# Designs tried in a protein design run: designed miniproteins, single chains, continued (4). Part 110

Each design is a single chain, and the fold is of that chain. pLDDT is the mean over its residues in the fold that is shown.

## One batch from the design tools (miniprotein)

Design m15800
Fold by ESMFold2-Fast:
Structure m15800 (fold): chain A 60 residues (1-60)
Amino acid sequence: SAREVGLAEIEAAVEAMRETGKWVKEALAKGIEPSGLEIVRKFAEIFERKLAEYRKELAA
């Protein structure tokens, strides 16, 4: 349903924010400062992957 699809997007976005935040923190701990563009690209990469995973689960 539309509600279930909407929940998949929200969950994927929340998880992508958390994983991107961890990636940035780990990079900073290593003395690497990611650019804003690199952060956005990393978020998009994780979001697309997580969204695909949640959509597969809803289809099962």
Scores: mean pLDDT 81

Design m15801
Fold by ESMFold2-Fast:
Structure m15801 (fold): chain A 85 residues (1-85)
Amino acid sequence: VEEDVKKFREKAEEILATVSDPEVQERLRELIDRIEKAVKEGNVDEFSRIVEELARLAHRELPPQQARELTNAASILKQKVAEKA
């Protein structure tokens, strides 16, 4: 799980680096941090809620390609967490 969280963080930081709006970047970083915390705590319900918030924010504020990449990275992490439960 730590390796999957690390891969998600690396991909998320790559996408954040392309975000020119510092307010949007800050909000996305907050959600990414909350996702990592929820995974480490085993809080599946909180993790699912935060992933939904991340997807909504990404589709509103990011270009479609970046929104898809970030949402896909979160979905991959969700699948990996579910497979190990």
Scores: mean pLDDT 79

Design m15802
Fold by ESMFold2-Fast:
Structure m15802 (fold): chain A 77 residues (1-77)
Amino acid sequence: MEEILPIVKEQAKAVEEQTGLEFSEEAIELIAEVVKESGDLSLILPLLLESARLALEKGKKVVEKEHVLEAIERLGL
């Protein structure tokens, strides 16, 4: 988990800088867990972007765990 979590945090910061959003710690941890369980690092950016898109669509400034859960369902994970 530790090697995946730092990668997710680094990618999340890039998305935060591009969108003006903030990712909650719970959202970051859930993305890291899903990626670790799948074994597919290519899921990091799609999960970050879809979660951010859903938060923005709802007028939120923070990407919460609920947005990540919805992104997982929409991506068929």
Scores: mean pLDDT 83

Design m15803
Fold by ESMFold2-Fast:
Structure m15803 (fold): chain A 85 residues (1-85)
Amino acid sequence: SEDEKAKKEMLEILKEKDPELFSNKTEEEVLRLLAAGLAAKAAELGKKQGLPVPAEAEEVLANSTEEEIEKGVKAVEIASEIAKE
């Protein structure tokens, strides 16, 4: 599937860009970090703009630790910079 291929390609790029953060993590663990980071950014943007936060984002944040959210935001920043290259 395209989604599965895109996820694998992104994971390989992330491991190349920040091996210390990602080299010892499974695909599932990296995807959880990205989900937490994206959910945190979506919630912050929603609050600033007066828009409702997506229910999926609130659920991810409720099931994430503060450490996972912090690392997830960092992972999303790295992925965003890769996309701008």
Scores: mean pLDDT 75

Design m15804
Fold by ESMFold2-Fast:
Structure m15804 (fold): chain A 62 residues (1-62)
Amino acid sequence: GGEEIIALAASYKTASDAGHALVNSGLVSVDQVADGGIIAGEKYGSDATPEQLGEGVVEALK
């Protein structure tokens, strides 16, 4: 499930740090983080939280 992605993202203080951690963990690709960032930005705006980035990444995986 997407719970591991969201939990890992939420453990970081910034969306940027969360995105780097997700790629470095091997759970998702750079392209999937980029797509997730677009989804989070459309849904929550430019101030999307690390948890919201994780939610966007999970949505991009559908």
Scores: mean pLDDT 82

Design m15805
Fold by ESMFold2-Fast:
Order: C-alpha cells, then sequence, then structure tokens
Structure m15805 (fold): chain A 90 residues (1-90)
C-alpha cells in the first residue's frame, strides 16, 4: 500500500466509529485492486477509473476526519498514473 494512502487512513485513528473503520478497510481493498490489475488492458483501465471514482467518493464521506487536500492530491496522482498506464506491476 502506498504511504500516502496509509497516511490518510491513519488519520481516522482508533477513536473512529466502527462504520468509519469499515469504510477505511473497503477503501483499502479498492486501492489494492486498482494497483494489482494490468494497466494496459482497455477493460481494466475503464474499471480502474470507475474504482477511482469510488475511492474519491469514499474520501468525500470521510471529509470531516481526514485532510481533503491530501486526499485530492492522492486521487489526482492515482488518476494520472492509471491514464498513463503506470499502475499495475505485472
Amino acid sequence: MDSAFQGLLAQLGPSASPELQRLGETLRLVYDWITSQPSLTDSNTDTKLVMLDALDRGFESLRPYIDQDAADTFIQSLRNAIEQGRISLG
């Protein structure tokens, strides 16, 4: 997992509600899926962009609890990497 993503989830802390902790775990699974899939398959690229939108909406749901500037920067970096085919270690 990328250090930036881990840093965002760490902001929830142990005092976060069980629902917020479950959301954080769901976002981790989505991120893991995006980074594990082949980047040069057209269907996987489109699916990664859909999953990125789900991550973005998840971070918006966490807006009161995490740094949104850091979240926005992370989402933009991940979108750029997907679009450039730079994500997915084979």
Scores: mean pLDDT 71

Design m15806
Fold by ESMFold2-Fast:
Structure m15806 (fold): chain A 95 residues (1-95)
Amino acid sequence: SEVDRLLDEMAELGKRLGKAKTIEEVREVFEKLKEVMDKLLEIAKDMSNRERVMAEAQLSLLAMHFYVRAKVTGDPVYKEIADELLDYANELARL
C-alpha cells in the first residue's frame, strides 16, 4: 500500500538521519524525511492504529536522539530538529 511505502521510506530516512555526522548531512536527510512525513500526514486517515503508533514511536525515539545530541554539542540546530520531529509525532497521535 501507499502507507507501507511511505512508512518504509520514513524508517530508512530516520536511520540515515540518526547516523548523519555533520549538520549539512543532517539538514539534507531531514528535508527528505519531512517530505515523506508531509505525504504520510495527507493520507494518515488510511493508516491503521498500529501503523500510527509505530510511526509516532519511531519519530519520538528519533527526537530523543536529537535532544540528547543538542545537549551534548550545545548546537541549537539539533533541538530545532528534535522539536520538529516531535511535532510530527504529535500530529500523528491526534489523528
Scores: mean pLDDT 88

Design m15807
Fold by ESMFold2-Fast:
Formats: structure tokens, sequence, C-alpha cells
Structure m15807 (fold): chain A 80 residues (1-80)
């Protein structure tokens, strides 16, 4: 149970890292936003590990992933 949420959170973090790389390729400002999302996701995972609140951590990282994807779509639209 707890391991499943941690695995999902780590998977979401991996996706956020890929999105952050794409954002940086579009502009330095978008790249900084992506790096902040990666940092926030890592802090949530670390907090979940420390507190045992893996499900809440996973949901938080999922929300950050969704926000990062939306930001990437908007960045690509503005770059076109």
Amino acid sequence: MKEEYLAKAEEYLKEIKEIAKELKEISEDYGRGGEQAVGSAQKLIDWGKKTGEYEKAAKGVEGLKEGAREALELAKEKAA
C-alpha cells in the first residue's frame, strides 16, 4: 500500500523532470519554473517518507505534474 503511493510519486517526479527539460528548451524563464516544480515535488516526497503520509504526498506530486504539463502546453503555444 504505502510502497505503491511512493512508486506513483516517484513516477510523477520523473515526468515533472522531463517537462522541466522541455520548458528550459523553450526559454530560461520557463526552465526556472520547471526546476521549481521538480524541487517542490521532491520536498513532498521527502515529507511523505518522513511522516508516512505517502498517499497525500503522491496526490500533491500528481497535482504538480498536472500543473507542469499545463504550463508546458501554454509555453509551446506561445512559442509557436
Scores: mean pLDDT 83

Design m15808
Fold by ESMFold2-Fast:
Structure m15808 (fold): chain A 62 residues (1-62)
Amino acid sequence: SEELRKLPVIEYVKSLLRKLGQPTTNEQVMAALEAIQKKFGTLSPNLENEADVEALLREVFG
């Protein structure tokens, strides 16, 4: 299933959403994954780019 391939990234994204005070609903997680895919061209961005991913999520949800 395509959903199984996203599992590790989903948990990572949920952690960032919690850090930003955002809800971790399926809708928020899917919106975050789509934004990450659009900006980085991958659903598995380099974890060292956490600050860039956090900034992106602030733009999407702020």
Scores: mean pLDDT 70

Design m15809
Fold by ESMFold2-Fast:
Formats: C-alpha cells, sequence, structure tokens
Structure m15809 (fold): chain A 91 residues (1-91)
C-alpha cells in the first residue's frame, strides 16, 4: 500500500540522516553527536522502548541546566544501552 511505501521511505531517510550525523560526530561535531543519539532514542521509542521516569527526569535536568551537548549525547547513549547507573551518574 502507499502507506507501507511511505513508512519504508521514512525509515530509509531516518537511517540516512542518522548515518550522516554519526559521520559528522566522528569529525568532532558535538551537536551532530547529540542529534544522532536523540534521533536513535526517538526511533527506539517508536519501536516500543520504555524509558523510566528517572531516566527521563535526568535527561530533562541535563537539558534545562544547559549541559554540554557531549554530556547530553552520552546520557542519551546510556539510556539507549539500558545503563541506568550511567544516566544517574551524568545527572
Amino acid sequence: SERERLVEERRAKVDELLAEYRRLAEQGDEEAAFNAEALELQRAKADGMAVSDAQEAALIALVERGADPRVIAEALRAVLAGDEAAVAALA
């Protein structure tokens, strides 16, 4: 169906964008590193990943206090890995 085609096209575009952000992050772009992990978390949540209230509160606190994008990217990566202790240590 057209809906299935659009879903597949969207997934392909998200994968391409994620690859580009990761490439830029390898070149030292701290904002791209943040964008890569944020996009990966959005994709994981869309696929049914549960994020705990404590993890979400920690991520919100990091953003609200204006933490370095690299620190936020590491926290997002820890959430994606299911490492609650690493998330708590960064908050």
Scores: mean pLDDT 77

Design m15810
Fold by ESMFold2-Fast:
Structure m15810 (fold): chain A 65 residues (1-65)
Amino acid sequence: LAARLAEERKRVLREVAEELRKIGEGADKGIEKVKELEKKYGKLSFEERIKIIGELTGEYFEKLK
């Protein structure tokens, strides 16, 4: 039944979209933190920026669980 398969796919896609939305919110917090630090200390390296964004995204995601 194609309709049953389509419904299941829509559920999976909605779950993935919700997870990506939550991750995006966490990444936005990381980006804001990077901007704050750059304002205080000057330009951060690309590696430092990615580390900060990753850590804050992970913290934000864990708090939502």
Scores: mean pLDDT 70

Design m15811
Fold by ESMFold2-Fast:
Structure m15811 (fold): chain A 100 residues (1-100)
Amino acid sequence: MEEVLEGLYRISELITQAEKYLLEGKVEKAIEKIEEAIRLLEELLPKVPEELRPSVEKVIELLRKAIEYLREGKTKEAMRLLVLAGSGVTSMIMLLLERQ
C-alpha cells in the first residue's frame, strides 16, 4: 500500500511539472514528464487495488490524449486533460488514505 501511495505522489508531482513546463512554453519537456507519469502508472497498475484499476487506466488515457494534443499544438486542450488527470490521481490518493 505505501509503495502505491508513494508512486501516486510521484505521478502527481510529474503532472504538476508538465503543467509548469507548458506555462513556460517548453512543450517537449512537458511531454517527457507526461511520458514518465504514464510509465509509472503502468508499473503501478498490477499493484493497485482492483477497485482503482479503472481509475488508473482512465488517467493513462487522459495523459496519452494530452500528448496527442500537444503534438498537434493544442496546448489549452492538453492542459485541461492534465488537470483532469491530476484530479484523478488526487482522488486515488484520498481513497487509499481512507483505507489506512
Scores: mean pLDDT 88

Design m15812
Fold by ESMFold2-Fast:
Structure m15812 (fold): chain A 69 residues (1-69)
Amino acid sequence: SEIYKKALEITEKLKPLAEKLGVSEEVVLRAALGVLLGTSKEEIIEELVKLGVSEKKARELVEAIEKEA
């Protein structure tokens, strides 16, 4: 899948940010897939919060992903 390949590329580019935010690569990949599939920013943030990411960190991650998408 081209979307999955792009999500993996975004996840690799954002490894330093993921380490800074204390989030796993799986969390970054899930967020990247959400952005690429057109899921709303608020829905992606809500899903990340349910996975244990703070709202502030989730927002920072999603905004960084949007710049790469």
Scores: mean pLDDT 87

Design m15813
Fold by ESMFold2-Fast:
Structure m15813 (fold): chain A 84 residues (1-84)
Amino acid sequence: MPEIEKIKVKGKGNKAEIEIEAKGLTGEAAAKIIKRILEKEGYKVLSVEIIDENHAVIKVESKKSAKELAEILKKEGYEVELEE
Protein backbone atom coordinates (compact mmCIF):
# COMPACT_ATOMS: atom_id res chain seq x y z
CA MET A 1 0.00 0.00 0.00
CA PRO A 2 1.35 3.49 -0.77
CA GLU A 3 2.17 5.52 2.36
CA ILE A 4 0.84 9.07 2.16
CA GLU A 5 2.39 11.52 4.63
CA LYS A 6 0.39 14.64 3.69
CA ILE A 7 -2.02 16.06 1.15
CA LYS A 8 -2.38 19.80 0.41
CA VAL A 9 -5.59 21.02 -1.26
CA LYS A 10 -5.56 24.43 -3.02
CA GLY A 11 -8.83 25.97 -4.22
CA LYS A 12 -8.95 27.78 -7.60
CA GLY A 13 -12.58 28.76 -8.18
CA ASN A 14 -14.24 25.75 -9.86
CA LYS A 15 -10.87 23.91 -9.87
CA ALA A 16 -8.60 22.53 -7.17
CA GLU A 17 -4.96 21.42 -7.03
CA ILE A 18 -4.06 18.47 -4.81
CA GLU A 19 -0.42 18.10 -3.79
CA ILE A 20 0.52 14.64 -2.49
CA GLU A 21 3.54 13.90 -0.30
CA ALA A 22 4.22 10.15 0.01
CA LYS A 23 7.14 8.11 1.32
CA GLY A 24 8.95 4.94 0.24
CA LEU A 25 8.99 5.98 -3.45
CA THR A 26 5.17 5.57 -3.66
CA GLY A 27 4.16 8.96 -5.13
CA GLU A 28 2.74 7.52 -8.38
CA ALA A 29 0.81 4.77 -6.54
CA ALA A 30 -0.51 7.38 -4.06
CA ALA A 31 -1.65 9.62 -6.94
CA LYS A 32 -3.57 6.69 -8.52
CA ILE A 33 -5.38 5.97 -5.23
CA ILE A 34 -6.29 9.63 -4.62
CA LYS A 35 -7.45 9.98 -8.25
CA ARG A 36 -9.84 7.02 -7.79
CA ILE A 37 -11.28 8.54 -4.59
CA LEU A 38 -11.84 11.90 -6.33
CA GLU A 39 -13.49 10.31 -9.38
CA LYS A 40 -15.83 8.23 -7.17
CA GLU A 41 -16.86 11.43 -5.33
CA GLY A 42 -17.74 13.15 -8.64
CA TYR A 43 -14.61 15.21 -9.31
CA LYS A 44 -13.32 15.46 -12.88
CA VAL A 45 -9.57 14.83 -12.92
CA LEU A 46 -7.93 17.21 -15.42
CA SER A 47 -4.30 16.13 -14.96
CA VAL A 48 -1.93 14.07 -12.82
CA GLU A 49 1.72 15.18 -12.67
CA ILE A 50 4.41 13.05 -11.01
CA ILE A 51 6.94 15.56 -9.62
CA ASP A 52 9.28 12.90 -8.17
CA GLU A 53 9.03 9.39 -6.67
CA ASN A 54 7.36 10.76 -3.49
CA HIS A 55 5.49 13.84 -4.81
CA ALA A 56 2.54 14.24 -7.19
CA VAL A 57 0.02 16.94 -8.14
CA ILE A 58 -3.56 16.26 -9.24
CA LYS A 59 -5.74 18.98 -10.80
CA VAL A 60 -9.51 18.59 -10.64
CA GLU A 61 -12.55 20.50 -11.86
CA SER A 62 -15.61 20.53 -9.59
CA LYS A 63 -18.62 22.56 -8.53
CA LYS A 64 -17.80 21.45 -4.94
CA SER A 65 -15.57 23.62 -2.72
CA ALA A 66 -11.93 22.85 -1.90
CA LYS A 67 -13.06 22.61 1.76
CA GLU A 68 -15.49 19.79 0.87
CA LEU A 69 -12.73 18.01 -1.09
CA ALA A 70 -10.36 18.32 1.91
CA GLU A 71 -13.02 16.85 4.26
CA ILE A 72 -13.56 13.88 1.89
CA LEU A 73 -9.82 13.09 1.97
CA LYS A 74 -9.69 13.50 5.77
CA LYS A 75 -12.53 10.97 6.12
CA GLU A 76 -10.46 8.51 4.04
CA GLY A 77 -7.75 8.78 6.75
CA TYR A 78 -5.29 11.22 5.19
CA GLU A 79 -3.57 14.23 6.79
CA VAL A 80 -4.90 17.19 4.78
CA GLU A 81 -3.95 20.88 4.70
CA LEU A 82 -6.44 23.28 3.09
CA GLU A 83 -5.41 26.47 1.26
CA GLU A 84 -8.34 28.46 -0.26
Scores: mean pLDDT 80

Design m15814
Fold by ESMFold2-Fast:
Structure m15814 (fold): chain A 97 residues (1-97)
Amino acid sequence: SEKKKKEILELWRQVLLGRAIVEAAEKYRELLAEPDEERRERELREFVEELEEKMKKELEEFKKLIEEGKISEEDVEELKKELEALREEVAAIIAEE
C-alpha cells in the first residue's frame, strides 16, 4: 500500500540520518588529533558535503527499490533494529556534550 511505502521510506530516512550523525561524530573525533585548525575545518566541511551527497543518492536508490517491490519484510525488520541501535549511539554522542 502507499501508506506502507511511505512508512518504509521514512524509516530509511531516519536510518540514513542516524548513520550520518554517527559518521560525522567519528570524523570530528579523528580530526581533534589534527593540530592545524584550518585543516580540521576544511576536512570536516568536505566530509559533511560528501556525506550529504551520499545520503541523497542512497535515499533515491532505496526509493526506487520500494517502488519496484524489492524491499522485503525481513529488510524492514533489519532497518528497525538498525534504527534502534543508531538512536542509542546518537543519544550517547549527545550525552558526551
Scores: mean pLDDT 84

Design m15815
Fold by ESMFold2-Fast:
Structure m15815 (fold): chain A 61 residues (1-61)
Amino acid sequence: SEKDKLYQEAKAKYSDLVQGSQQTRDSLYRDMVRRGDDKTADIYKEVLDQILKLALINAYK
């Protein structure tokens, strides 16, 4: 699915996305919105948020 594809892409860029600031994540989201694909931008934002949450859970353990 599109969400699975975006998850794999985000996972491959995990170090860049997670080590990047919130500003970096927001900039990537805004770029997707600027391309006029709101559905893809929303899924992209959701996937990045899930990756970040998983990183926090793993760090806390």
Scores: mean pLDDT 63

Design m15816
Fold by ESMFold2-Fast:
Structure m15816 (fold): chain A 84 residues (1-84)
Amino acid sequence: ALRAALDAIVAAATAPGAKVRVEVTEESDTSLRARIFAEDEESRLEARVELRLEGDAVVVRIEVEGEYNGEKFSHTLEHRLPKP
């Protein structure tokens, strides 16, 4: 399920001691959208995750905005993965 992919992304992004909050904004059998908020003593970020099933593939889009030690950053990642 797309939820398992979201859980894996959250686990991979979580550092020891970080405060993490996940808000699922849309969930269906073919689409999932969530916002992830993470904060520690030097950094904070907000990520917007969109997962979508397209035939035999999962389309993943992640937009990240944050700040590390006073420096702002923004990144967008898009991937198309074969369905297992």
Scores: mean pLDDT 74

Design m15817
Fold by ESMFold2-Fast:
Structure m15817 (fold): chain A 67 residues (1-67)
Amino acid sequence: PVVLSQEEIMRASAEALEAIAKTESDPELREIYLEGARLMRENVHSSQAEVDAAAEAFRQQLIEKYK
């Protein structure tokens, strides 16, 4: 099995979201993917609780946009 740190997983996930955004034709979805990637990059040194809080804040932002 591959042993990755949380920081490595979050950076890799951010890069994946940025790659998806590059191929996304819907500008609204592109912005969502880029925002997700940005939040992951900002939290690479965060504890699991801080990562969970950031993920929840991102979910709330998506809900707000779709109200």
Scores: mean pLDDT 73

Design m15818
Fold by ESMFold2-Fast:
Structure m15818 (fold): chain A 87 residues (1-87)
Amino acid sequence: MSPMEKLIAKIEEEHKKAIEEVDKLIKEGKSLDEIKQTVEEFAKKVKEEIEKEAERLKLSPAEKRQLLAIVDMAKKEILEYAEKKIK
């Protein structure tokens, strides 16, 4: 598996964990604003991890931008999931 494929798989696993955490917060009766804050913290932490791993693996600037864009897309999907699930 390439370094890019490993990091994409890591983002997908973190996305799955974020959905599970969102489901837990909804079950606990947390507000949408609290859930949005949790998702923002998730995206920030994953981006920081991706930037560190990209530096360690000497990925190109284009590959790093692609990975960060995947994290932003995952964040958007998690927020849309939370909004639909609450309503």
Scores: mean pLDDT 84

Design m15819
Fold by ESMFold2-Fast:
Structure m15819 (fold): chain A 89 residues (1-89)
Amino acid sequence: SMKEKQERIRELHARLLQAEAAGDEKAALKYMKEILKEGGIEITESDSEYEIRVKTGEVVARVALEMSELTEEQREEALKKLEEELAKA
């Protein structure tokens, strides 16, 4: 179900944050790829690590906003701001 997929993405994001806090770049990249797979986003051979990070951030942001109590307008504004911040990272 959609809710089960959203919960899996949240669990993978928590693992990603733990890997990043530990400085484990290989584990972080693994969890990013798993988030993209659950989110239905295809990774191509031409995708850089930076592009993988950006796509992962977009999936995580969408799931967080979908699970929030925000209005549609507030969700769109928050998603836009988060995408801008992820593009800077």
Scores: mean pLDDT 77

Design m15820
Fold by ESMFold2-Fast:
Structure m15820 (fold): chain A 91 residues (1-91)
Amino acid sequence: KEEEEIKKELEELRKAYEAGGDEGIRKYLVEKVGSDSDKIHEFLLKFVKRDESKPPIVYLDKILKGDKSVFKDYVSEEDQELLQRAVKALL
């Protein structure tokens, strides 16, 4: 299921952060989806409740500002903090 896949990807991202901090996150994302910023943004947005009428940057900006309401209900507080760190590392 999508929830299980997302949780596994969050665990992998967490391990990358534990191993290399912000640089570990960046390397993991580049290896996972490539160096294209649009693909990296789309990877991060799979954890977010999306309105297709809004561009990706709107959600990334909300994450940077600490708006936790954008995340899908099964993303834990700890994983929300990890995703906020990932957005900061990429911008």
Scores: mean pLDDT 79

Design m15821
Fold by ESMFold2-Fast:
Structure m15821 (fold): chain A 60 residues (1-60)
Amino acid sequence: MAVELARKAAEAEGSERANYQTALALIITSGEVSEEEKQEAIRVARELGDEDTARILENA
């Protein structure tokens, strides 16, 4: 789930991008995402060149 949201954030712009980034932060902060999925989402964000989303994932 976090990986899919990271892909959507990287492809989106404006308010839609912000909404996906907010959803990512909430899911991770809730503790429902495994450490393995979190690390995979960070990797995917960086491969897509989305450093902002990768930083959000690292800080959550």
Scores: mean pLDDT 80

Design m15822
Fold by ESMFold2-Fast:
Structure m15822 (fold): chain A 87 residues (1-87)
Amino acid sequence: SSEARTLLGLAAGELRELSRSEDVEEILRGVENIAATLAEYAATDPAVAEALALVQATRDAIKRDPSRARELLAETARRIEALRAEL
């Protein structure tokens, strides 16, 4: 849907902006906020549900290894943009 395309684009953009932060707590709060927004639409849109799963996996990976935060955020943003391109 056009709404899903817009939402996924915003999520990818926000993940890229977070990848420029050096504050792990700021990054984790930002990722949680993105996940919360996607969760509102995940029950009715499979593309949003897939994006939510990617964001949640990224959050958990950053918690395990914060030194990889920039790499993980950039990879997840690219995957969400690829998902958006298929809509």
Scores: mean pLDDT 89

Design m15823
Fold by ESMFold2-Fast:
Structure m15823 (fold): chain A 94 residues (1-94)
Amino acid sequence: SIEELLEEAIKLLEEIKKLAPEEAQPYIDRAIELLKKALESKDPEEMLKLLEEASHQVLAAYHVMARLGALSPEMEKLLQELGKVLKEAAEKVK
């Protein structure tokens, strides 16, 4: 379900947050906030917009971590899993 995918994405972001440098934390926190809003949304268009905004925050966190050399193999695996879950959620909302 869409709800299960959103909950999985939030869980992955919380795991990413534990490994992330302080500079990436605001982007990760914002992505979690946006996905929690998507989970409470009853409007597919709003949910899709929130998913797109969350994906932009994840991409910003990725760029910060890449610049700092903070992309461990474990971090890259979590980010790949997150990207897959977010893509599946967006496809199911449509």
Scores: mean pLDDT 88

Design m15824
Fold by ESMFold2-Fast:
Structure m15824 (fold): chain A 79 residues (1-79)
Amino acid sequence: LERAIELLREALRELEKQGGHPEAISHLQAAIEHLQRGDVQSALQHIGKALEEARKAGFDETAELVEEAIRAIAEYLNA
């Protein structure tokens, strides 16, 4: 899960550089907190919402980082 958390933190920094998006930021922060607690299911709900908001707003770099985090979580769950 450390790689997924790192990717989500990078996505959060990228959003901040692009002027921010409060809803996407909130969901990314919640996802990181849930992953730190090992609550993968709740984290995935927040990750999904963050991805939707990033895509709607055209934050393509943030969306790519969030998709990478989803792949890292999937690899963790299949290990």
Scores: mean pLDDT 85

Design m15825
Fold by ESMFold2-Fast:
Structure m15825 (fold): chain A 66 residues (1-66)
Amino acid sequence: MAEVEEARRFGESAARAVKNDAAGRGIPLPDPELIGEAVETQMRALGYSDEAAKAARDAAVEEMRK
């Protein structure tokens, strides 16, 4: 449970960083699914579970679509 919650926070944070960078540079936001895929790949590379990696992806996609 804690792992999934930490993964969601990571995904949200990564998406917010992407949104802030894009806004600061005046460029369009990248595809939310591409950011979600990148986050999932990073979480798996760091040794997180499939559940946590997918939770991070979903959280990142949600944040990108806001």
Scores: mean pLDDT 82

Design m15826
Fold by ESMFold2-Fast:
Structure m15826 (fold): chain A 90 residues (1-90)
Amino acid sequence: GSMYRGTLTITSTTQQSTQIALQRAADAMSTIPGVFGVSYTIQQDGDQYRGTVTFLATSLDQAQRALQRGMDAASRISGVLSVDGSVTRL
């Protein structure tokens, strides 16, 4: 069957708030069966920080549920300015 890649992008005011949001998103995504390969990176973008979480999923439903949980978890972190995400079929 097809595999799916999820990507979640977080923009925040500090490196610490970005790290916390990425970890909370990754933890939330990892609760979904069939989700694996969860990893994240942080980049400084001017006076802000951009974090990106990526994961793989065995079905579209798993990928969408993981992305939604990750977005919900990240959006609750103080200092997070924006959360965006997408799912791509591989």
Scores: mean pLDDT 90

Design m15827
Fold by ESMFold2-Fast:
Structure m15827 (fold): chain A 71 residues (1-71)
Amino acid sequence: SAGLEAAREAALEAGRRSGEALGKQLGTEVLAVEAEALDEEFGRVRVTTSLGTFTGLADARTGSVGGTGRT
């Protein structure tokens, strides 16, 4: 659905922003950013860096990524 596609795009964008911030804070390169829509409001984001992989829940409404699992 259009809502799921929008949520996936929002999650991917949130993941890219979080990855860029993390890269700056840790002085590391972001190697990959992946996102999947869980529903129209939430997506799962995976950010892979040279220091490891960070997984979070993205809120499509706020554009924030939390380090906690699925709520």
Scores: mean pLDDT 74

Design m15828
Fold by ESMFold2-Fast:
Structure m15828 (fold): chain A 78 residues (1-78)
Amino acid sequence: SAREIGEELGKKAKELGKSLGDLTNEEVKEAMEAAGVKVPKELLKAESSGELLGEVARKLGWSDEDGQEIAIGAVDSM
């Protein structure tokens, strides 16, 4: 779910001592796959981790509300 992705992103950031915005595309991919979302390797070429997350959201048909759930889950897990 969107919240589970947020939680895994927050955990990853905390483990690495980074902010969410400082996570690499590979680290975001690892967090998303830990939440059960398959991320194609071609998306690692995205300009930023935020762009990678946005491309996955588009492919899954997620809404702005789903994006908000990701943000809440991440902040609550940091």
Scores: mean pLDDT 76

Design m15829
Fold by ESMFold2-Fast:
Structure m15829 (fold): chain A 56 residues (1-56)
Amino acid sequence: SLIDQAIATARQMATASREEQEALIAQLRADGAVVYADELAAMLAAGKTPRAVFAP
């Protein structure tokens, strides 16, 4: 379920503001998906599309 939550978060980030993206990552980390939250944060910092991290 954590991977599904991370995918949903990445999809939300694709249409979210920068502030909302940071809040979504923080919430995902608080929910226990720390590894996925760190990966999304790293992708965001690198200027990459978060959705691409978990998309097939």
Scores: mean pLDDT 73

Design m15830
Fold by ESMFold2-Fast:
Structure m15830 (fold): chain A 55 residues (1-55)
Amino acid sequence: AAAARRAEMTALGVELQKLVDENKDKSADEQIELAKPVLERHGLTAPAPPAPPAA
């Protein structure tokens, strides 16, 4: 039941790591903006964050 989600999360992690590595010359803010469409494509839009939204 969790295999598909695990594979998708692994692929997302690899994709994000590659994006960060390829764009390490850009600011963290720009890297975050580039990651947003990737996260959205995987159905992650921040409606239920697992971690506390601390400052």
Scores: mean pLDDT 69

Design m15831
Fold by ESMFold2-Fast:
Structure m15831 (fold): chain A 99 residues (1-99)
Amino acid sequence: ENEKAKEDAIKLLERIKKLAEEVLKSHGVDTTEVQKLADEAIEIIKNKPEITRDEALKITSYAMLILASIMALEFGDITPEQAKKDIIDALKDIIEVLK
């Protein structure tokens, strides 16, 4: 159960990192900070002996917020700069959950 939760969380963060990078770059936005924070979150998870179900659910919730920001950008509901800010804020929240 625990090993699967870590693997699923890492895989989810790798997917959102790639998607956020692709979408933000297509809008001419620098993705260096997004990549750095996503990599930091992934490394924290890799180095933890376990993640709890509560931590996994919170990571999933923030990942869903990142996907919502990407969708809002693609539909023209927010600016690329706002999407970048929202994605960075969500990644920082994931790091804070992981402590």
Scores: mean pLDDT 86

Design m15832
Fold by ESMFold2-Fast:
Structure m15832 (fold): chain A 59 residues (1-59)
Amino acid sequence: SGAAARAAARAAQLEALKKHVEELLKINYELYPDDKKAQEQAKEFAEKLLARRKAELEA
């Protein structure tokens, strides 16, 4: 049904964002391997961004 297709599209959008964020965190780790604080801040920001996007998609 169209509703199921739209739900799948929203789930795909969240998964795509999650993959993109994971790649950005990997790049951050490679660029700043000795900066544990920067790595932790980037991870925290990523988790907050994903949580916000999930809430928006569920509304």
Scores: mean pLDDT 79

Design m15833
Fold by ESMFold2-Fast:
Structure m15833 (fold): chain A 86 residues (1-86)
Amino acid sequence: EKVKEEAVELATKAAMLLADATGDFGKALSEGGLLTKLAREGRVREALEGAIRMAERAIRESTDPEIIERAREVRERAKKLLEELE
């Protein structure tokens, strides 16, 4: 249950960072909403993998060091949580 909550948080943060990086808030929120739904349905691994991909896209698409740093933090947190999944 805690893992689901953290996956929802990380997916949301990744979506917001991607929105900031691309300027496409609607697309980023739609993708983030899908990942949070997957997490709530118990598909936590898929949600975390999606959050990692969104964070990596934010890193690639942003020129803002602050956004890049925050996206790296989200990516590392999601990777660590993914390693802890059974």
Scores: mean pLDDT 85

Design m15834
Fold by ESMFold2-Fast:
Structure m15834 (fold): chain A 85 residues (1-85)
Amino acid sequence: SDEQLKEKEEKLKKSLELAEKADPDDPYVASMLMNLAEVYKEKGDYEKAIELYEKALELLKRVLGPDHPLTKRAEEKLAELKAET
């Protein structure tokens, strides 16, 4: 429901803020950015979803490298999202 999406968005935003304050280079930050991007996709905000996936991908490439499974997953999700827009 719309209410459940708002609750999920608020919880993810709060968790993201705390994680970025603790360590902005933690791969967990990228995972939260991707989860938040999925919420925006469900809301139909594809532009914001793309921005969040791009931010997550840049972080993952920098800290884990281009060949890491999480980096490849972010690339695949971003490509899928861009193909839908």
Scores: mean pLDDT 85

Design m15835
Fold by ESMFold2-Fast:
Structure m15835 (fold): chain A 61 residues (1-61)
Amino acid sequence: MTLEDDKRVVEIINEFLKNPTEESLKEYLKILEDAGFSKEMFEKNKDKSESAKLLVEIYKK
């Protein structure tokens, strides 16, 4: 990632953490998928992470 990519990713993550909306969750999800995280990983960890649980719910819709 470039320095600009890192800054953008941090901003999106911070926005998600401050105001978790379906739109910000979808953006966060896309970044995680691009980084190699899959729907299966979120489903496996949904009981351990509130973010993973929310992302799984977005995937199912």
Scores: mean pLDDT 60

